# Designed miniproteins, single chains, continued (3), part 34

Each design is a single chain, and the fold is of that chain. pLDDT is the mean over its residues in the fold that is shown.

## One batch from the design tools (miniprotein)

Design m9232
Fold by ESMFold2-Fast:
Structure m9232 (fold): chain A 100 residues (1-100)
Amino acid sequence: IDYDAEFANAVAAADQAIKDLKELTERLNKAISEGNKEEAQKLVRESTIKIVAANILKVAVEWLGEQAGKPDEARRVVEKVDKAIKELSEATEKALNFIK
């Protein structure tokens, strides 16, 4: 098994997940600011699925980073994913309060 290649692929997937989570955060905040409850409800559902997927990617990045001998790089990627999850989770909570 080429753990270097698998780790690089997992990092690329995590970078894409971070972009997706940030976009959802921006879209949720926009829906709230525009008073669009229907859009906020849809984005809450999408955000929940993406948060679950991002948490699975964190586990993969951590494990593959250890196998590839790159635990410090893996830790930095996981920290970025955690930050994006936290920001989206906060936006999701605001959206749930907005739609009641």
Scores: mean pLDDT 90

Design m9233
Fold by ESMFold2-Fast:
Structure m9233 (fold): chain A 55 residues (1-55)
Amino acid sequence: SAELLAEAEELIREIARLAGIPEEVVQRTIDLVRANPEAIPLYVALARQELAKLR
């Protein structure tokens, strides 16, 4: 749980830095992830799949 949350936050911040996403959007995304802890594993899995597609 805590490890997956940390991974989700790091993935969000890393993708945002690479894609030039504004900090306000990053903060909102992190807030949504924290508000939905049951969805964190799914979010991490989906983020990894999207990164694989982008290659």
Scores: mean pLDDT 75

Design m9234
Fold by ESMFold2-Fast:
Formats: C-alpha cells, sequence, structure tokens
Structure m9234 (fold): chain A 82 residues (1-82)
C-alpha cells in the first residue's frame, strides 16, 4: 500500500527510482523513522540532479558539491541504520 503510493508519487514527479530504494523508503515509513526517510529523499533528489546535470544548469563545480553532499548523506544514513 505505502510502497505503491510512494512509487506513484515519484513517477508523477518524473523520478525513476530502483526497487531497493523504494523498499528502503517504505521500511523507514513503516518504522516511523522520519529522520531516515528525510535523508533517503534528500539523497534521491541529489541522484536525480546528478543524472541530468545539464537539464538543471549544473556546472562541474555544482556537480562536485552535490557529490560531496551525497557522501555526507550516505554516512548519516549508515549511522542511523547501525
Amino acid sequence: KILEQLKEELEKAGIKVDEETLKELAKAIENNDDELFALLIEKLRIDIALENPEKYGLNEEDIKYLEEEKKELEKEIEELKK
């Protein structure tokens, strides 16, 4: 139910997300882990921007900044999962 709704919302927003990411987001919702869910969504937004940097007007400096932000988010996600 939650997984299907989340997939539908993301597809409407033009966001293509893999099954593993959808499952992780659904798990965070089921566990009422608002912090983990927020970090996963933020990482997803960065991934989308990095897939189409030209579409978002990103230069090489912007891409490097987003890649560093993604690394920090991945560290925070890993820490929360422990």
Scores: mean pLDDT 76

Design m9235
Fold by ESMFold2-Fast:
Structure m9235 (fold): chain A 80 residues (1-80)
Amino acid sequence: SMAEARQLMLELARTLSEAQEALKNGDVERAERLIKEADRLLAQLESLRAEMTPGEQVTFDNLKQRLEELQKKLEEMKKK
């Protein structure tokens, strides 16, 4: 439903912001847990993508890009 997609987008955006803050603070364990949760939320949103408006699809693509950048930063931090 559109209400479900909206709720998931808001939760994903919040989770990504918390993951970014955890990475900024060097809390790798917390960041990893939040990134895994964000990936789960993104997968749920992906199942609703075909029902999204063009504007919602742009928001989805932006959230996906943010998650991919955070995943990359986490892996780089884990190597050091």
Scores: mean pLDDT 85

Design m9236
Fold by ESMFold2-Fast:
Structure m9236 (fold): chain A 80 residues (1-80)
Amino acid sequence: KEALEKGRQALADGNYDEAIKYFEEAIKEDPNNADAWRELGIAYEKKGDYEKAIQYYEKALSLDPNDKLAKRRLEEIKEK
């Protein structure tokens, strides 16, 4: 949970590579943490890596089908 919080702070600060590192750590600690997979998707989207963003948003939705933010982000990317 600490790693997820640090990742969110790095994301807010625009430090996308640092955010990715922390979200990857959170996923390693709990691979079923849908929030961590969604946040990893957001970090890659911010870097312009839409292919990875799609993969991670789909993973987040596979763990939590009711994640409205992941669903909305995924739909927006696929419609580009």
Scores: mean pLDDT 84

Design m9237
Fold by ESMFold2-Fast:
Structure m9237 (fold): chain A 81 residues (1-81)
Amino acid sequence: NPVERARELLRKGEEYFSQGKLDEAIKLYEEALRIYEEIGDELGVAEALERLGEIYRTQGKLDKAEELFKKAEEIRRKIGA
């Protein structure tokens, strides 16, 4: 079940993020993003982009973070969420 797999990846990524394991969290969130994009789950895509943006902001990569947040906001606006 790709939806359950992507959700588990977001959960595990959040765990790594809370532990300061930023690179590991990024890899898990990018894998979840890939799965959500493949199955057309736009809400899942927005969620994964937002989580990636939070990590890049934490790393001081502000331009990268803003780009990801803007993309997620655009998706949420289009789907009414």
Scores: mean pLDDT 89

Design m9238
Fold by ESMFold2-Fast:
Structure m9238 (fold): chain A 72 residues (1-72)
Amino acid sequence: SKEELKKEIFKLIGEILDLIGDIIDLELKIKELKENNGSEEEINKLKEKIKELEKKIKELKEKIKELENKLK
């Protein structure tokens, strides 16, 4: 049903919001490391983690798009 598809889309949106929260936390940690003369290696590891999370968000957005197409 349309209601079931809508609930699945809402769940995926929630997962995206959680991942955005994780990215914000990592960006704040990078800022703190830069201000406190943290290692460039640690900063680069956190940047790589952000890229992984951004890729996951892109995959979830594509899945939402597929579900939205089923609602039409």
Scores: mean pLDDT 88

Design m9239
Fold by ESMFold2-Fast:
Order: C-alpha cells, then sequence, then structure tokens
Structure m9239 (fold): chain A 55 residues (1-55)
C-alpha cells in the first residue's frame, strides 16, 4: 500500500490529476481479472481515485 501511494505521488509530479486518474482507472480495469493486484490494492487505488476526483 505504501508503494502504491508513493507511485501515485511520483506520477502527480509529472502528470495532471486528470491524467493520473485516467491511468489508475486503466490499471484497475486491465488487472482486476489477472489478480496482479490484491483486493486491498484495488480498494486503495479506488480510494485514491475518489480523493483525486474531489480536488
Amino acid sequence: SKEIREGVEEMLKNNSVEEVIEHLKAILESHKKEKLLTDEQIKLLEEIIKELEKK
């Protein structure tokens, strides 16, 4: 979970909030069926997307 938040923060340094949201949504859609992400990581990414959408 720490690594995911650090990755998002790094993306935000070089990309707009909207671009980061788009990338995170794409990750969730492409990887949820492959089990590359744990249920906890999926929930965390969904929470981060909601936090970013409120800004």
Scores: mean pLDDT 76

Design m9240
Fold by ESMFold2-Fast:
Structure m9240 (fold): chain A 100 residues (1-100)
Amino acid sequence: MSPAQLEVEVLYALGVMLAYLAIKSAEKGDAETAIRLLDGLVKVARQIRALAEQHPEVRPLAEEGLATLRDLVQKIIDVAEKNGLTEAAEAARRALEEIG
C-alpha cells in the first residue's frame, strides 16, 4: 500500500465515523453537535480530494470513498428533517454540495 493510499483510507474511516456520530446527534435532537461534525466531514472530504489531485493513482479509491460519504450525508439530511432540525438539514445540504 502506498503512503497516499493509507492516508485516503484513514481519512475515509474518519469521515465515516464523523458521519455516524452526526446521525446519532441528529437522532437525539442535538443540531449543534451534528453541524460541528458535518464541518469536520467537509474538511475530511476536501483532504481526500486534495490527495487524489496530488496522487492520481489513488483517485478511484478517493472517488469511491467520497461517494460513500455523500450517501451518509444524505442520511444525515433525512434524519435531521425527520427530527425537525432545519438548521442541521440545511448544513448537511451545504456539506453535500461541498463534497460534490
Scores: mean pLDDT 89

Design m9241
Fold by ESMFold2-Fast:
Structure m9241 (fold): chain A 65 residues (1-65)
Amino acid sequence: MSKEEEIRRLEEEIERLRRELERLMEELRESEDAPIEEIARLIGRILRAIGEIFQLELEKKKLLA
């Protein structure tokens, strides 16, 4: 795989995760009346998505440097 192909793959994956994060944030907003356990689960998923985006952004930076 070329450096350019790897960067493109990372960008596509980051975009997908950003869209997933937006959906999870929307679910959290709509779950205002949900049980605390459900809210905690959604927050956990949001934090996980943020972490994955951060790791992919870091990998992309390594390839661009």
Scores: mean pLDDT 81

Design m9242
Fold by ESMFold2-Fast:
Structure m9242 (fold): chain A 55 residues (1-55)
Amino acid sequence: GAKEEIARRILESARKVAEEDPELGRIVLRRAIQELEELGVPEYAEEARRLLETL
């Protein structure tokens, strides 16, 4: 649904930033986690948290 499409876009954007700049990626991923939690998609927030832990 639309919520999942928005979540996927948020996660993909954060992932791209993290690939180019890991330090900036940490900041962007923390924001993405908050946005995904507010959106109510815990699966995507969990993926963002796992990605953040790899930086």
Scores: mean pLDDT 84

Design m9243
Fold by ESMFold2-Fast:
Parts: structure tokens; C-alpha cells; sequence
Structure m9243 (fold): chain A 56 residues (1-56)
């Protein structure tokens, strides 16, 4: 899970919200509807979600 969350953070910081959302979904920590919302929010949404999950 942690490795996928780090990849989600990196993708989000690179501006790739879709890749970030896919990594969040692969981590098993978020459900598909949450990943879809993150993809719609773009890279900043993916980076924020991954950072919050890594910091918890």
C-alpha cells in the first residue's frame, strides 16, 4: 500500500491526476468512487489525497 501511495503522490505532483488516482485505487486504501473524484480534481487532488494517507 505505501509504495503505491508514494507513486500516487509523485504522479499528482507531476500533474497527472489520472495516474495518481489509479495508484490510489491500486493501494487498496481508497474505493473506486474516491479514485474517480481524485482523477477529476487533477494532479493537486491526487497529491493531496496521497500525502494525507501517507501522513496518517
Amino acid sequence: AEEKLRKALEAGQAGDGKAGAEYLLESGVVDEKTAERVAEGGGSAAASAAHNLLSA
Scores: mean pLDDT 79

Design m9244
Fold by ESMFold2-Fast:
Structure m9244 (fold): chain A 65 residues (1-65)
Amino acid sequence: SEHKKALEEAKKGLIKAYEEGKVSKEEVAQAKKRLEGLLKELPLSEEVKKLAKETIKELDELLEK
């Protein structure tokens, strides 16, 4: 699935960039908000919705939630 692959690659890239100090907590929070918006607006498959929700949770953990 193209959407699943794109989301996994984007997640890995963002987490790596954050760990390397290339992006701020604010940028991670903005990426999370964007993903939450996509979940509400797009007709996504259940597998992609599950992955997106798991990604949001991982980003919340990066933001010390």
Scores: mean pLDDT 77

Design m9245
Fold by ESMFold2-Fast:
Structure m9245 (fold): chain A 63 residues (1-63)
Amino acid sequence: ARAEELRRAADHLEEIAKEFEKDGLYNQAAFVYRQAADVYRASGDEERAQELENKAEELKKKS
């Protein structure tokens, strides 16, 4: 139950981050990707959390 709610929240944050990325707002996108990663980790999805942390680091290099 709680893990499903966290996963849904993380999915929403990831969607927001993708929109910032599409707009070229790489700093904002990186920040939101990190927030999504933290929520995925809290839900027990460590693999997805790591993927988004890596994505955020890459975007910081572009900003």
Scores: mean pLDDT 83

Design m9247
Fold by ESMFold2-Fast:
Structure m9247 (fold): chain A 66 residues (1-66)
Amino acid sequence: SKAEEVRREFELALEAARRAGASPDVLDRARRYGDKLVEAIEKGDEEAAREAGAKAGALLREGLAG
C-alpha cells in the first residue's frame, strides 16, 4: 500500500540522518511526524499528511545538514 511504501522510505531516510550524525532529539521529533504522516495517509487525510510530511522532511534535512 501507499502507506507501507511511505513508511519504508521514511525509515530509510531516518536511518540515513542517524548515520549522518543527527541528534537524538531531531531523530525523535522526525519519527513522531513520520508516524503522523503514515497515519494520515492510511486515513486519507491529505491535509494532515501534507503538514506532517513537511515537518518530518524539515527535521530530516536539519539532521543531514548538521
Scores: mean pLDDT 84

Design m9248
Fold by ESMFold2-Fast:
Structure m9248 (fold): chain A 63 residues (1-63)
Amino acid sequence: SDATLVAALKAAVEAYELKQNGGSREEVIEVVRKAPGIDKEAAEAVANATSLEQAARIARDAV
């Protein structure tokens, strides 16, 4: 649904910003895991993303 996609993209943006501001990998993964439809493997992939665009694409594809 549109709401699920929006939640996933918001989580990816929040996680990426947290990572850029010195947040731990565990905190970044936890932020992503709060989004509906994103499993642990997808959340770890988002945390490992090297750009916001990559993080958003991974989150979108996960839902």
Scores: mean pLDDT 82

Design m9249
Fold by ESMFold2-Fast:
Structure m9249 (fold): chain A 56 residues (1-56)
Amino acid sequence: AVSQEELDKARAAAENSKDPVTKAVAYYELAKVLEKLGGDKKEAEEARRQALELMR
């Protein structure tokens, strides 16, 4: 199950991570959480895009 708390934690991790690898993982998790909650599709797409760019 995905909760609002998981979304808040994922968003904070993506925003506060400075290491590219950690930040990529955080953005990927944020995208998955957003998709599971049925939230903002644009935010989920952007988070996934950021994760993929940082992992290259």
Scores: mean pLDDT 75

Design m9250
Fold by ESMFold2-Fast:
Structure m9250 (fold): chain A 61 residues (1-61)
Amino acid sequence: MEQLETDIVASFTIMAGTIAKKYGEDPERAEELIEEAVAARAAGDLERVKELLKEAKELLK
């Protein structure tokens, strides 16, 4: 039970919802990053998850 891992994925999902409503154009890119982050977490690659989350956050501006 890795709290940090869970929090990262949860934050990523929440940001995707915000981006989808606010930008209308960029949400597709954010969703792609989220899918990759979920897959990376399942594989145990937290560094990749953090990198993808950072990219999604950049889209939020």
Scores: mean pLDDT 65

Design m9251
Fold by ESMFold2-Fast:
Structure m9251 (fold): chain A 80 residues (1-80)
Amino acid sequence: MLTGADIPALIAQLTSADPATVRAAAEALAELAKDPEWARRIIELGGLAPIGQAGRSADPAVRAAAERAARELLPVLARD
């Protein structure tokens, strides 16, 4: 079960040289981001820049996972 305690480790895994690790981390962050509380926590812990970098990956699966995570974060970012 994914928890907010996993977020710093998942953000660190986005910078892995292993595409499978990056994909799994991005998918896990996308799942957590469905909860607005965890989406806000991901943003506060600096997850946006690493997710953006994963979205520029040569691996299509990594890009898709990163785009999904970014999409789940957008509603929280749009709140003023």
Scores: mean pLDDT 79

Design m9252
Fold by ESMFold2-Fast:
Structure m9252 (fold): chain A 71 residues (1-71)
Amino acid sequence: PLELLEKAIEALKKGDYQTAIRLVREALRKVDKQLPEVARILFEAISALAHGDKDKALELLQRALELVRQA
């Protein structure tokens, strides 16, 4: 999940919303049962991406990345 989140953040910074959404969904599938707090943040990030809120999505993805690093 760490690598997927790092790649998702990179894609978002490049403006590639489709790749970012795909990578976040893949990360969510891997963390959903192991890290429920991260899963909730990733659901919120997907919602932000769907609404085109890049800044909120970046903030949420960075938060999820830090939580995964601490796990």
Scores: mean pLDDT 80

Design m9253
Fold by ESMFold2-Fast:
Structure m9253 (fold): chain A 82 residues (1-82)
Amino acid sequence: SLLEEFERLAERVRKLIEELKESDPELAKKIEEKLEELEREVEENRDDEEVLRRAILELEILESMARMALTVIKLEEEQKKK
């Protein structure tokens, strides 16, 4: 179901937030706040397929943002080793 897909993606984003907290706590907090907003919208609109699809798309954007930030952090750490 769309709700189950949203919940699985939200769990992945939460794990990325935890990784990001050590390196960029400010960005981690912003992503966490947006995740909480999306979870609230989904809770209020569990049967609205369009709301669920939009929320899933926004979660995919948050996942991409977190992954990009972690990639940049790893690249900066690699440069410091050289």
Scores: mean pLDDT 84

Design m9254
Fold by ESMFold2-Fast:
Structure m9254 (fold): chain A 85 residues (1-85)
Amino acid sequence: MSKEELEIQVEASMIIMEAAVNKLMAEKIEDEEARERALELAERAIELAREAEESKDKEEAEKLLKEARELAREAGRLVDEALAK
């Protein structure tokens, strides 16, 4: 595995872990619409990060990781907003 491929896999793994934590936190959201939205964003982030790990094109993998990161951040933002008292 090249250094670049390893860096992509590490980044993807970090995004998947962050999104998985966001899914767990989303379970605590009382607002059903906010909960469903946060879960959808986190799940999509995991899907894109996994696609990036399997991509053989570095530019495609980097694009997928960027989108996955943005979705994971949005999921985290919704969780933070919904759990704020």
Scores: mean pLDDT 82

Design m9255
Fold by ESMFold2-Fast:
Structure m9255 (fold): chain A 93 residues (1-93)
Amino acid sequence: NKRRKLLLELIALELELIGLEIELEIAEKKKDIELLKKLEERAEELIEELRELLKEAEELGDEELVEFARKLLERAEELLERVKALLEELEKE
């Protein structure tokens, strides 16, 4: 089932995104520049993966999977913007 495989892949990326959101709160509280740089790289990779899955959902014509992928992509992009903003703030001397 193409739909089931895509749904499971999206759920796996959602769990990864939740983990990154938790790590971001830890990095912010600890002012951990090394962790923030790692989060930036992982968030960029996650965004590319989500864009590919969004395209697959669109090709499948599954509106629910398209909406799910789009919402995850928006959250991942917001995470990346927040990581970049914190890096700029912490590297400001």
Scores: mean pLDDT 88

Design m9256
Fold by ESMFold2-Fast:
Structure m9256 (fold): chain A 116 residues (1-116)
Amino acid sequence: MVEVVHRRVLRLEDPATGTTLEIVALELRGASPAEKEELVRRALEEGRALAAETGHLRLLIVGDREAAERAAEELAELWREGLTPEQLLAATAGSEATRRVLEAEIAEQEARLAAA
């Protein structure tokens, strides 16, 4: 059984164009890695279609709460910097990989401190 244990929605509007960015950050319990990957893949396809038709962006991030919230804030900042819909969708696809890198870096830092 898949359970949503955390949800955050971040909504921004560009006052010059009326274009909106909505980012949904989810933490799921009971979801397999394959189920999470499929959910993200479908959201990317839907996001590309929406952006092409309307100029509005909707992005989905799936991960642990801290990583998902951090990735959502990073995507919001990239949007403010004027990144294209395609660039933002690509960044969303990489969010899980970013989490794994961060976890590895923390583990290395802890090991280094323990050795000192």
Scores: mean pLDDT 69

Design m9257
Fold by ESMFold2-Fast:
Structure m9257 (fold): chain A 62 residues (1-62)
Amino acid sequence: ILYLEGLNLKEAKKYDEAIKSYNSAIEIDPSFAEAYNERAKAYEALKKEKEAAEDRELAKKL
């Protein structure tokens, strides 16, 4: 669903669109650790290290 759509967009290197899909998945389930980890990978691809680190820490707390 939204998470899988984000994964497909990331594979296509559409990182900004992938992040939007992960944002929607997180809105529906804020405890979805995998969505935070995948969003962190998309942020890393865009060289947004701070946002990536924040998402990885959020995933660890879940």
Scores: mean pLDDT 82

Design m9258
Fold by ESMFold2-Fast:
Structure m9258 (fold): chain A 85 residues (1-85)
Amino acid sequence: LTEEQQREVDLAVIELAMIIAADYAEPGETITLTFPVELSDEEKAALEARFTGRRSRRRPDLVVKEVKIENLPEPGYTKVTITVG
């Protein structure tokens, strides 16, 4: 894979993992995911905006109330926290 292709795959994997986490979360649950990819502030903001208010596919009564995406102290890692309720 080229660097650009690897970046697209990494972003797609993160998005898919977030979708799965939101779909499997229980009411009021907070799910934390860690990825070996560093996201830009723009990419983090876009993912937070895209997922906030998303309905669970398994439980349409549940919505994503909060998404927080942070860079970890170790370079190249990103932490994603999703709260559903």
Scores: mean pLDDT 80

Design m9259
Fold by ESMFold2-Fast:
Structure m9259 (fold): chain A 78 residues (1-78)
Amino acid sequence: KKEEAIKLAEEAIELAKKGDLEKAMEKLIEAANLLAEAGVISVEEAVGLQLRAIGLELDGDKEGLIELAEELKKLAEE
């Protein structure tokens, strides 16, 4: 689960770099859910991170999506 979340976050970074912000957001939503299932974060924290990903995509914030993906990778490394 942690390794899968890291992979999803890495995929989100590459998608965001290519300008596919919607798919990057989808990968980050899935990664946050996997981190909650793995017990790394709470369900409430995962929901907050998912809402943040949605907001960043709506705002067209590529750099913000990449930063969020890097944050999720660090959480998974614990």
Scores: mean pLDDT 84

Design m9260
Fold by ESMFold2-Fast:
Structure m9260 (fold): chain A 63 residues (1-63)
Amino acid sequence: DEKERERLLEGARRLIEEAERLGDEEAKQMAVEAIKLLETSGDLEKARELLEKAQKRLVEKHL
């Protein structure tokens, strides 16, 4: 579970970098919120959902 949390944190950081490059503040905010959830509450499911939503947004609006 710690390994899964670590993978999600790394994914979130990469999404933040990508959102910043694309100028998508909303996608960046979703990834930041996911990191906060992973660091404070440990809600892996909600964090994963936020990251999936941010990823989908970046692909659909900026691909």
Scores: mean pLDDT 80

Design m9262
Fold by ESMFold2-Fast:
Structure m9262 (fold): chain A 68 residues (1-68)
Amino acid sequence: GAKEDLEEIEKELSADPRIKVTRIGDDKLVAETTLSVEEQIGLVLRLIGDYPNFKVSIKGNTITIEAK
């Protein structure tokens, strides 16, 4: 379910020391990154592909992942 998928995303992102993940309830993650623009775009595209039931958005160095 969405909660289990969100926990998997949180665990995956938290493995990279350049990504600081904050969980907001059971449906949202906020990832503050020190990744390059190219690396952030690559990560967003991968997340959209792997988790199509999640809305993934990017603003500056912050990626937001929300259950649809």
Scores: mean pLDDT 84

Design m9263
Fold by ESMFold2-Fast:
Structure m9263 (fold): chain A 80 residues (1-80)
Amino acid sequence: PLTPEQRRLVEEARRLISKAQEAIKAGDVETAEKILDELQRILDRMLAEVDEYHPVVIDLQVELGVLEIAVVTLKMGEER
């Protein structure tokens, strides 16, 4: 089970995920990249406090990866 501090980090991460999804939906690559950077910092802090194999950490890493792919896809669309 997560501590109250760890659960607070998870709640903040999920809030950032929602904001990143909204920025991606709006096509705002710059805002999405800033939010993903903040999300990565929270994940790094989680990894310092929680085992890397904890299900919540794995879930957050997967969600971050999906959002990163979405941002790359938007940037590739601007090339053409």
Scores: mean pLDDT 80

Design m9264
Fold by ESMFold2-Fast:
Structure m9264 (fold): chain A 66 residues (1-66)
Amino acid sequence: MAEQEQELAIKATALALRAVGNLMEGDREGAERDIKELESLGEQAKALGLDTSWIERILERLREMV
Protein backbone atom coordinates (compact mmCIF):
# COMPACT_ATOMS: atom_id res chain seq x y z
CA MET A 1 0.00 0.00 0.00
CA ALA A 2 2.49 2.65 1.18
CA GLU A 3 4.99 1.59 -1.51
CA GLN A 4 2.38 2.03 -4.28
CA GLU A 5 1.50 5.49 -2.92
CA GLN A 6 5.20 6.45 -2.79
CA GLU A 7 5.79 5.26 -6.38
CA LEU A 8 2.75 7.25 -7.51
CA ALA A 9 4.00 10.37 -5.69
CA ILE A 10 7.47 10.11 -7.27
CA LYS A 11 6.19 9.52 -10.83
CA ALA A 12 3.42 12.11 -10.65
CA THR A 13 5.75 14.75 -9.18
CA ALA A 14 8.33 14.13 -11.92
CA LEU A 15 5.69 14.44 -14.67
CA ALA A 16 4.22 17.60 -13.12
CA LEU A 17 7.66 19.24 -12.84
CA ARG A 18 8.45 18.35 -16.48
CA ALA A 19 5.13 19.81 -17.62
CA VAL A 20 5.70 23.06 -15.67
CA GLY A 21 9.25 23.31 -17.03
CA ASN A 22 8.02 22.81 -20.60
CA LEU A 23 5.31 25.46 -20.13
CA MET A 24 7.83 27.96 -18.71
CA GLU A 25 10.12 27.36 -21.71
CA GLY A 26 7.20 27.75 -24.16
CA ASP A 27 7.17 24.06 -25.18
CA ARG A 28 3.39 23.60 -25.31
CA GLU A 29 3.67 20.30 -27.22
CA GLY A 30 6.00 18.81 -24.60
CA ALA A 31 3.76 20.08 -21.79
CA GLU A 32 0.65 18.54 -23.41
CA ARG A 33 2.46 15.19 -23.69
CA ASP A 34 3.50 15.30 -20.01
CA ILE A 35 -0.03 16.33 -18.96
CA LYS A 36 -1.57 13.40 -20.88
CA GLU A 37 0.93 11.00 -19.27
CA LEU A 38 0.07 12.39 -15.81
CA GLU A 39 -3.67 12.04 -16.59
CA SER A 40 -3.14 8.37 -17.54
CA LEU A 41 -1.12 7.75 -14.36
CA GLY A 42 -3.85 9.38 -12.26
CA GLU A 43 -6.61 7.31 -13.87
CA GLN A 44 -4.64 4.09 -13.30
CA ALA A 45 -4.01 5.00 -9.64
CA LYS A 46 -7.67 5.97 -9.11
CA ALA A 47 -8.76 2.58 -10.52
CA LEU A 48 -6.51 0.95 -7.87
CA GLY A 49 -8.23 2.95 -5.10
CA LEU A 50 -5.31 5.29 -4.39
CA ASP A 51 -5.85 8.93 -3.36
CA THR A 52 -5.41 11.02 -6.50
CA SER A 53 -7.05 14.29 -5.34
CA TRP A 54 -3.66 16.09 -5.24
CA ILE A 55 -2.88 14.93 -8.81
CA GLU A 56 -6.30 16.20 -9.97
CA ARG A 57 -5.50 19.64 -8.46
CA ILE A 58 -2.15 19.74 -10.29
CA LEU A 59 -3.82 18.68 -13.56
CA GLU A 60 -6.44 21.46 -13.20
CA ARG A 61 -3.68 24.07 -12.86
CA LEU A 62 -1.63 22.66 -15.74
CA ARG A 63 -4.65 22.50 -18.08
CA GLU A 64 -5.37 26.19 -17.39
CA MET A 65 -1.76 27.09 -18.33
CA VAL A 66 -1.79 25.23 -21.65
Scores: mean pLDDT 81

Design m9265
Fold by ESMFold2-Fast:
Structure m9265 (fold): chain A 59 residues (1-59)
Amino acid sequence: DKARREARRRGVLTLLKLGFSQSQIAKMLGISQTTVSNHIKELLKEYGVKSRKELVEKT
């Protein structure tokens, strides 16, 4: 489901902006750290940025 994946990806982005680690985000959202990592990679591609820091700054 594209809409659910987009909502989860947005949730990961919000928690990254609040300063939470990958492991904390995984616990908060009830998903694996691998899934969080995959969402971060997709966000980097979507926003055309190279790093987590740049992603947080651009969004």
Scores: mean pLDDT 78

Design m9266
Fold by ESMFold2-Fast:
Structure m9266 (fold): chain A 64 residues (1-64)
Amino acid sequence: SSMEEKLLEEAKKRLDELERQGVRAVLAGDQATLDAYQAEIERLIAELAKKLGLSEEELRRRLS
């Protein structure tokens, strides 16, 4: 459980960083970079959901 909590906290921080970088890419007009960050976010969600044995929807709820 403590390991799961640590993984969720670390994932939340990484996702927040990627979302912030995505906003910067939008402001810079860099569509390729925005698309890359969005793909990375989806990849991280999918990998973490698989690792924790959760659905993507359940994981997104827990990260909120």
Scores: mean pLDDT 82

Design m9267
Fold by ESMFold2-Fast:
Structure m9267 (fold): chain A 111 residues (1-111)
Amino acid sequence: EKEKKAEELLKEGEEAFKAGDYEKAIKLYEEALEIDPESKVAPRALTNLGQAYVELGDYEKAKEYAEKALELDPENYKAWAVLSKAYFELGEYDKGLEYFKKARELEEKKE
């Protein structure tokens, strides 16, 4: 039941993100995390928070949430992609490229 509610909030947040409502997406992702911070939903919610903060231009928060996602799931290539983009936008091009390569490597390994 709790996992089901967290998954439903995550999906509603993803729809808000697609609509460009990043504030609503963030709130829904935070609500999903509050239900079960260590659930299988948590790495996805944290990665999605990072993506939403990239869209808002808050690259330090994007980096923070991507790092938290990677603590739970180090093979989460989408979180590495968020880290890469945050570092590129912060002008840290060498780190941005390093994490971009890591994201690509893990994406290829999953397929």
Scores: mean pLDDT 85

Design m9268
Fold by ESMFold2-Fast:
Structure m9268 (fold): chain A 64 residues (1-64)
Amino acid sequence: MRTARLVGLLLNLMLGEEYTQREMAELAGVSQSTVSRTLREWEAKGLVERDRETGLVRGAKPIE
């Protein structure tokens, strides 16, 4: 239901910002489970990448 805040974070990721799943949950005011589900959807659409080593999330297609 608070997906609008996560969309704001997606725009920041596409502009070159990086966040952990935990930071995204805190900033959006949602559970980590909600972030995990949303990230899976965005990865499937090719919008974000998750670094398996660091846990950082970043935009897969930077807006430039």
Scores: mean pLDDT 74

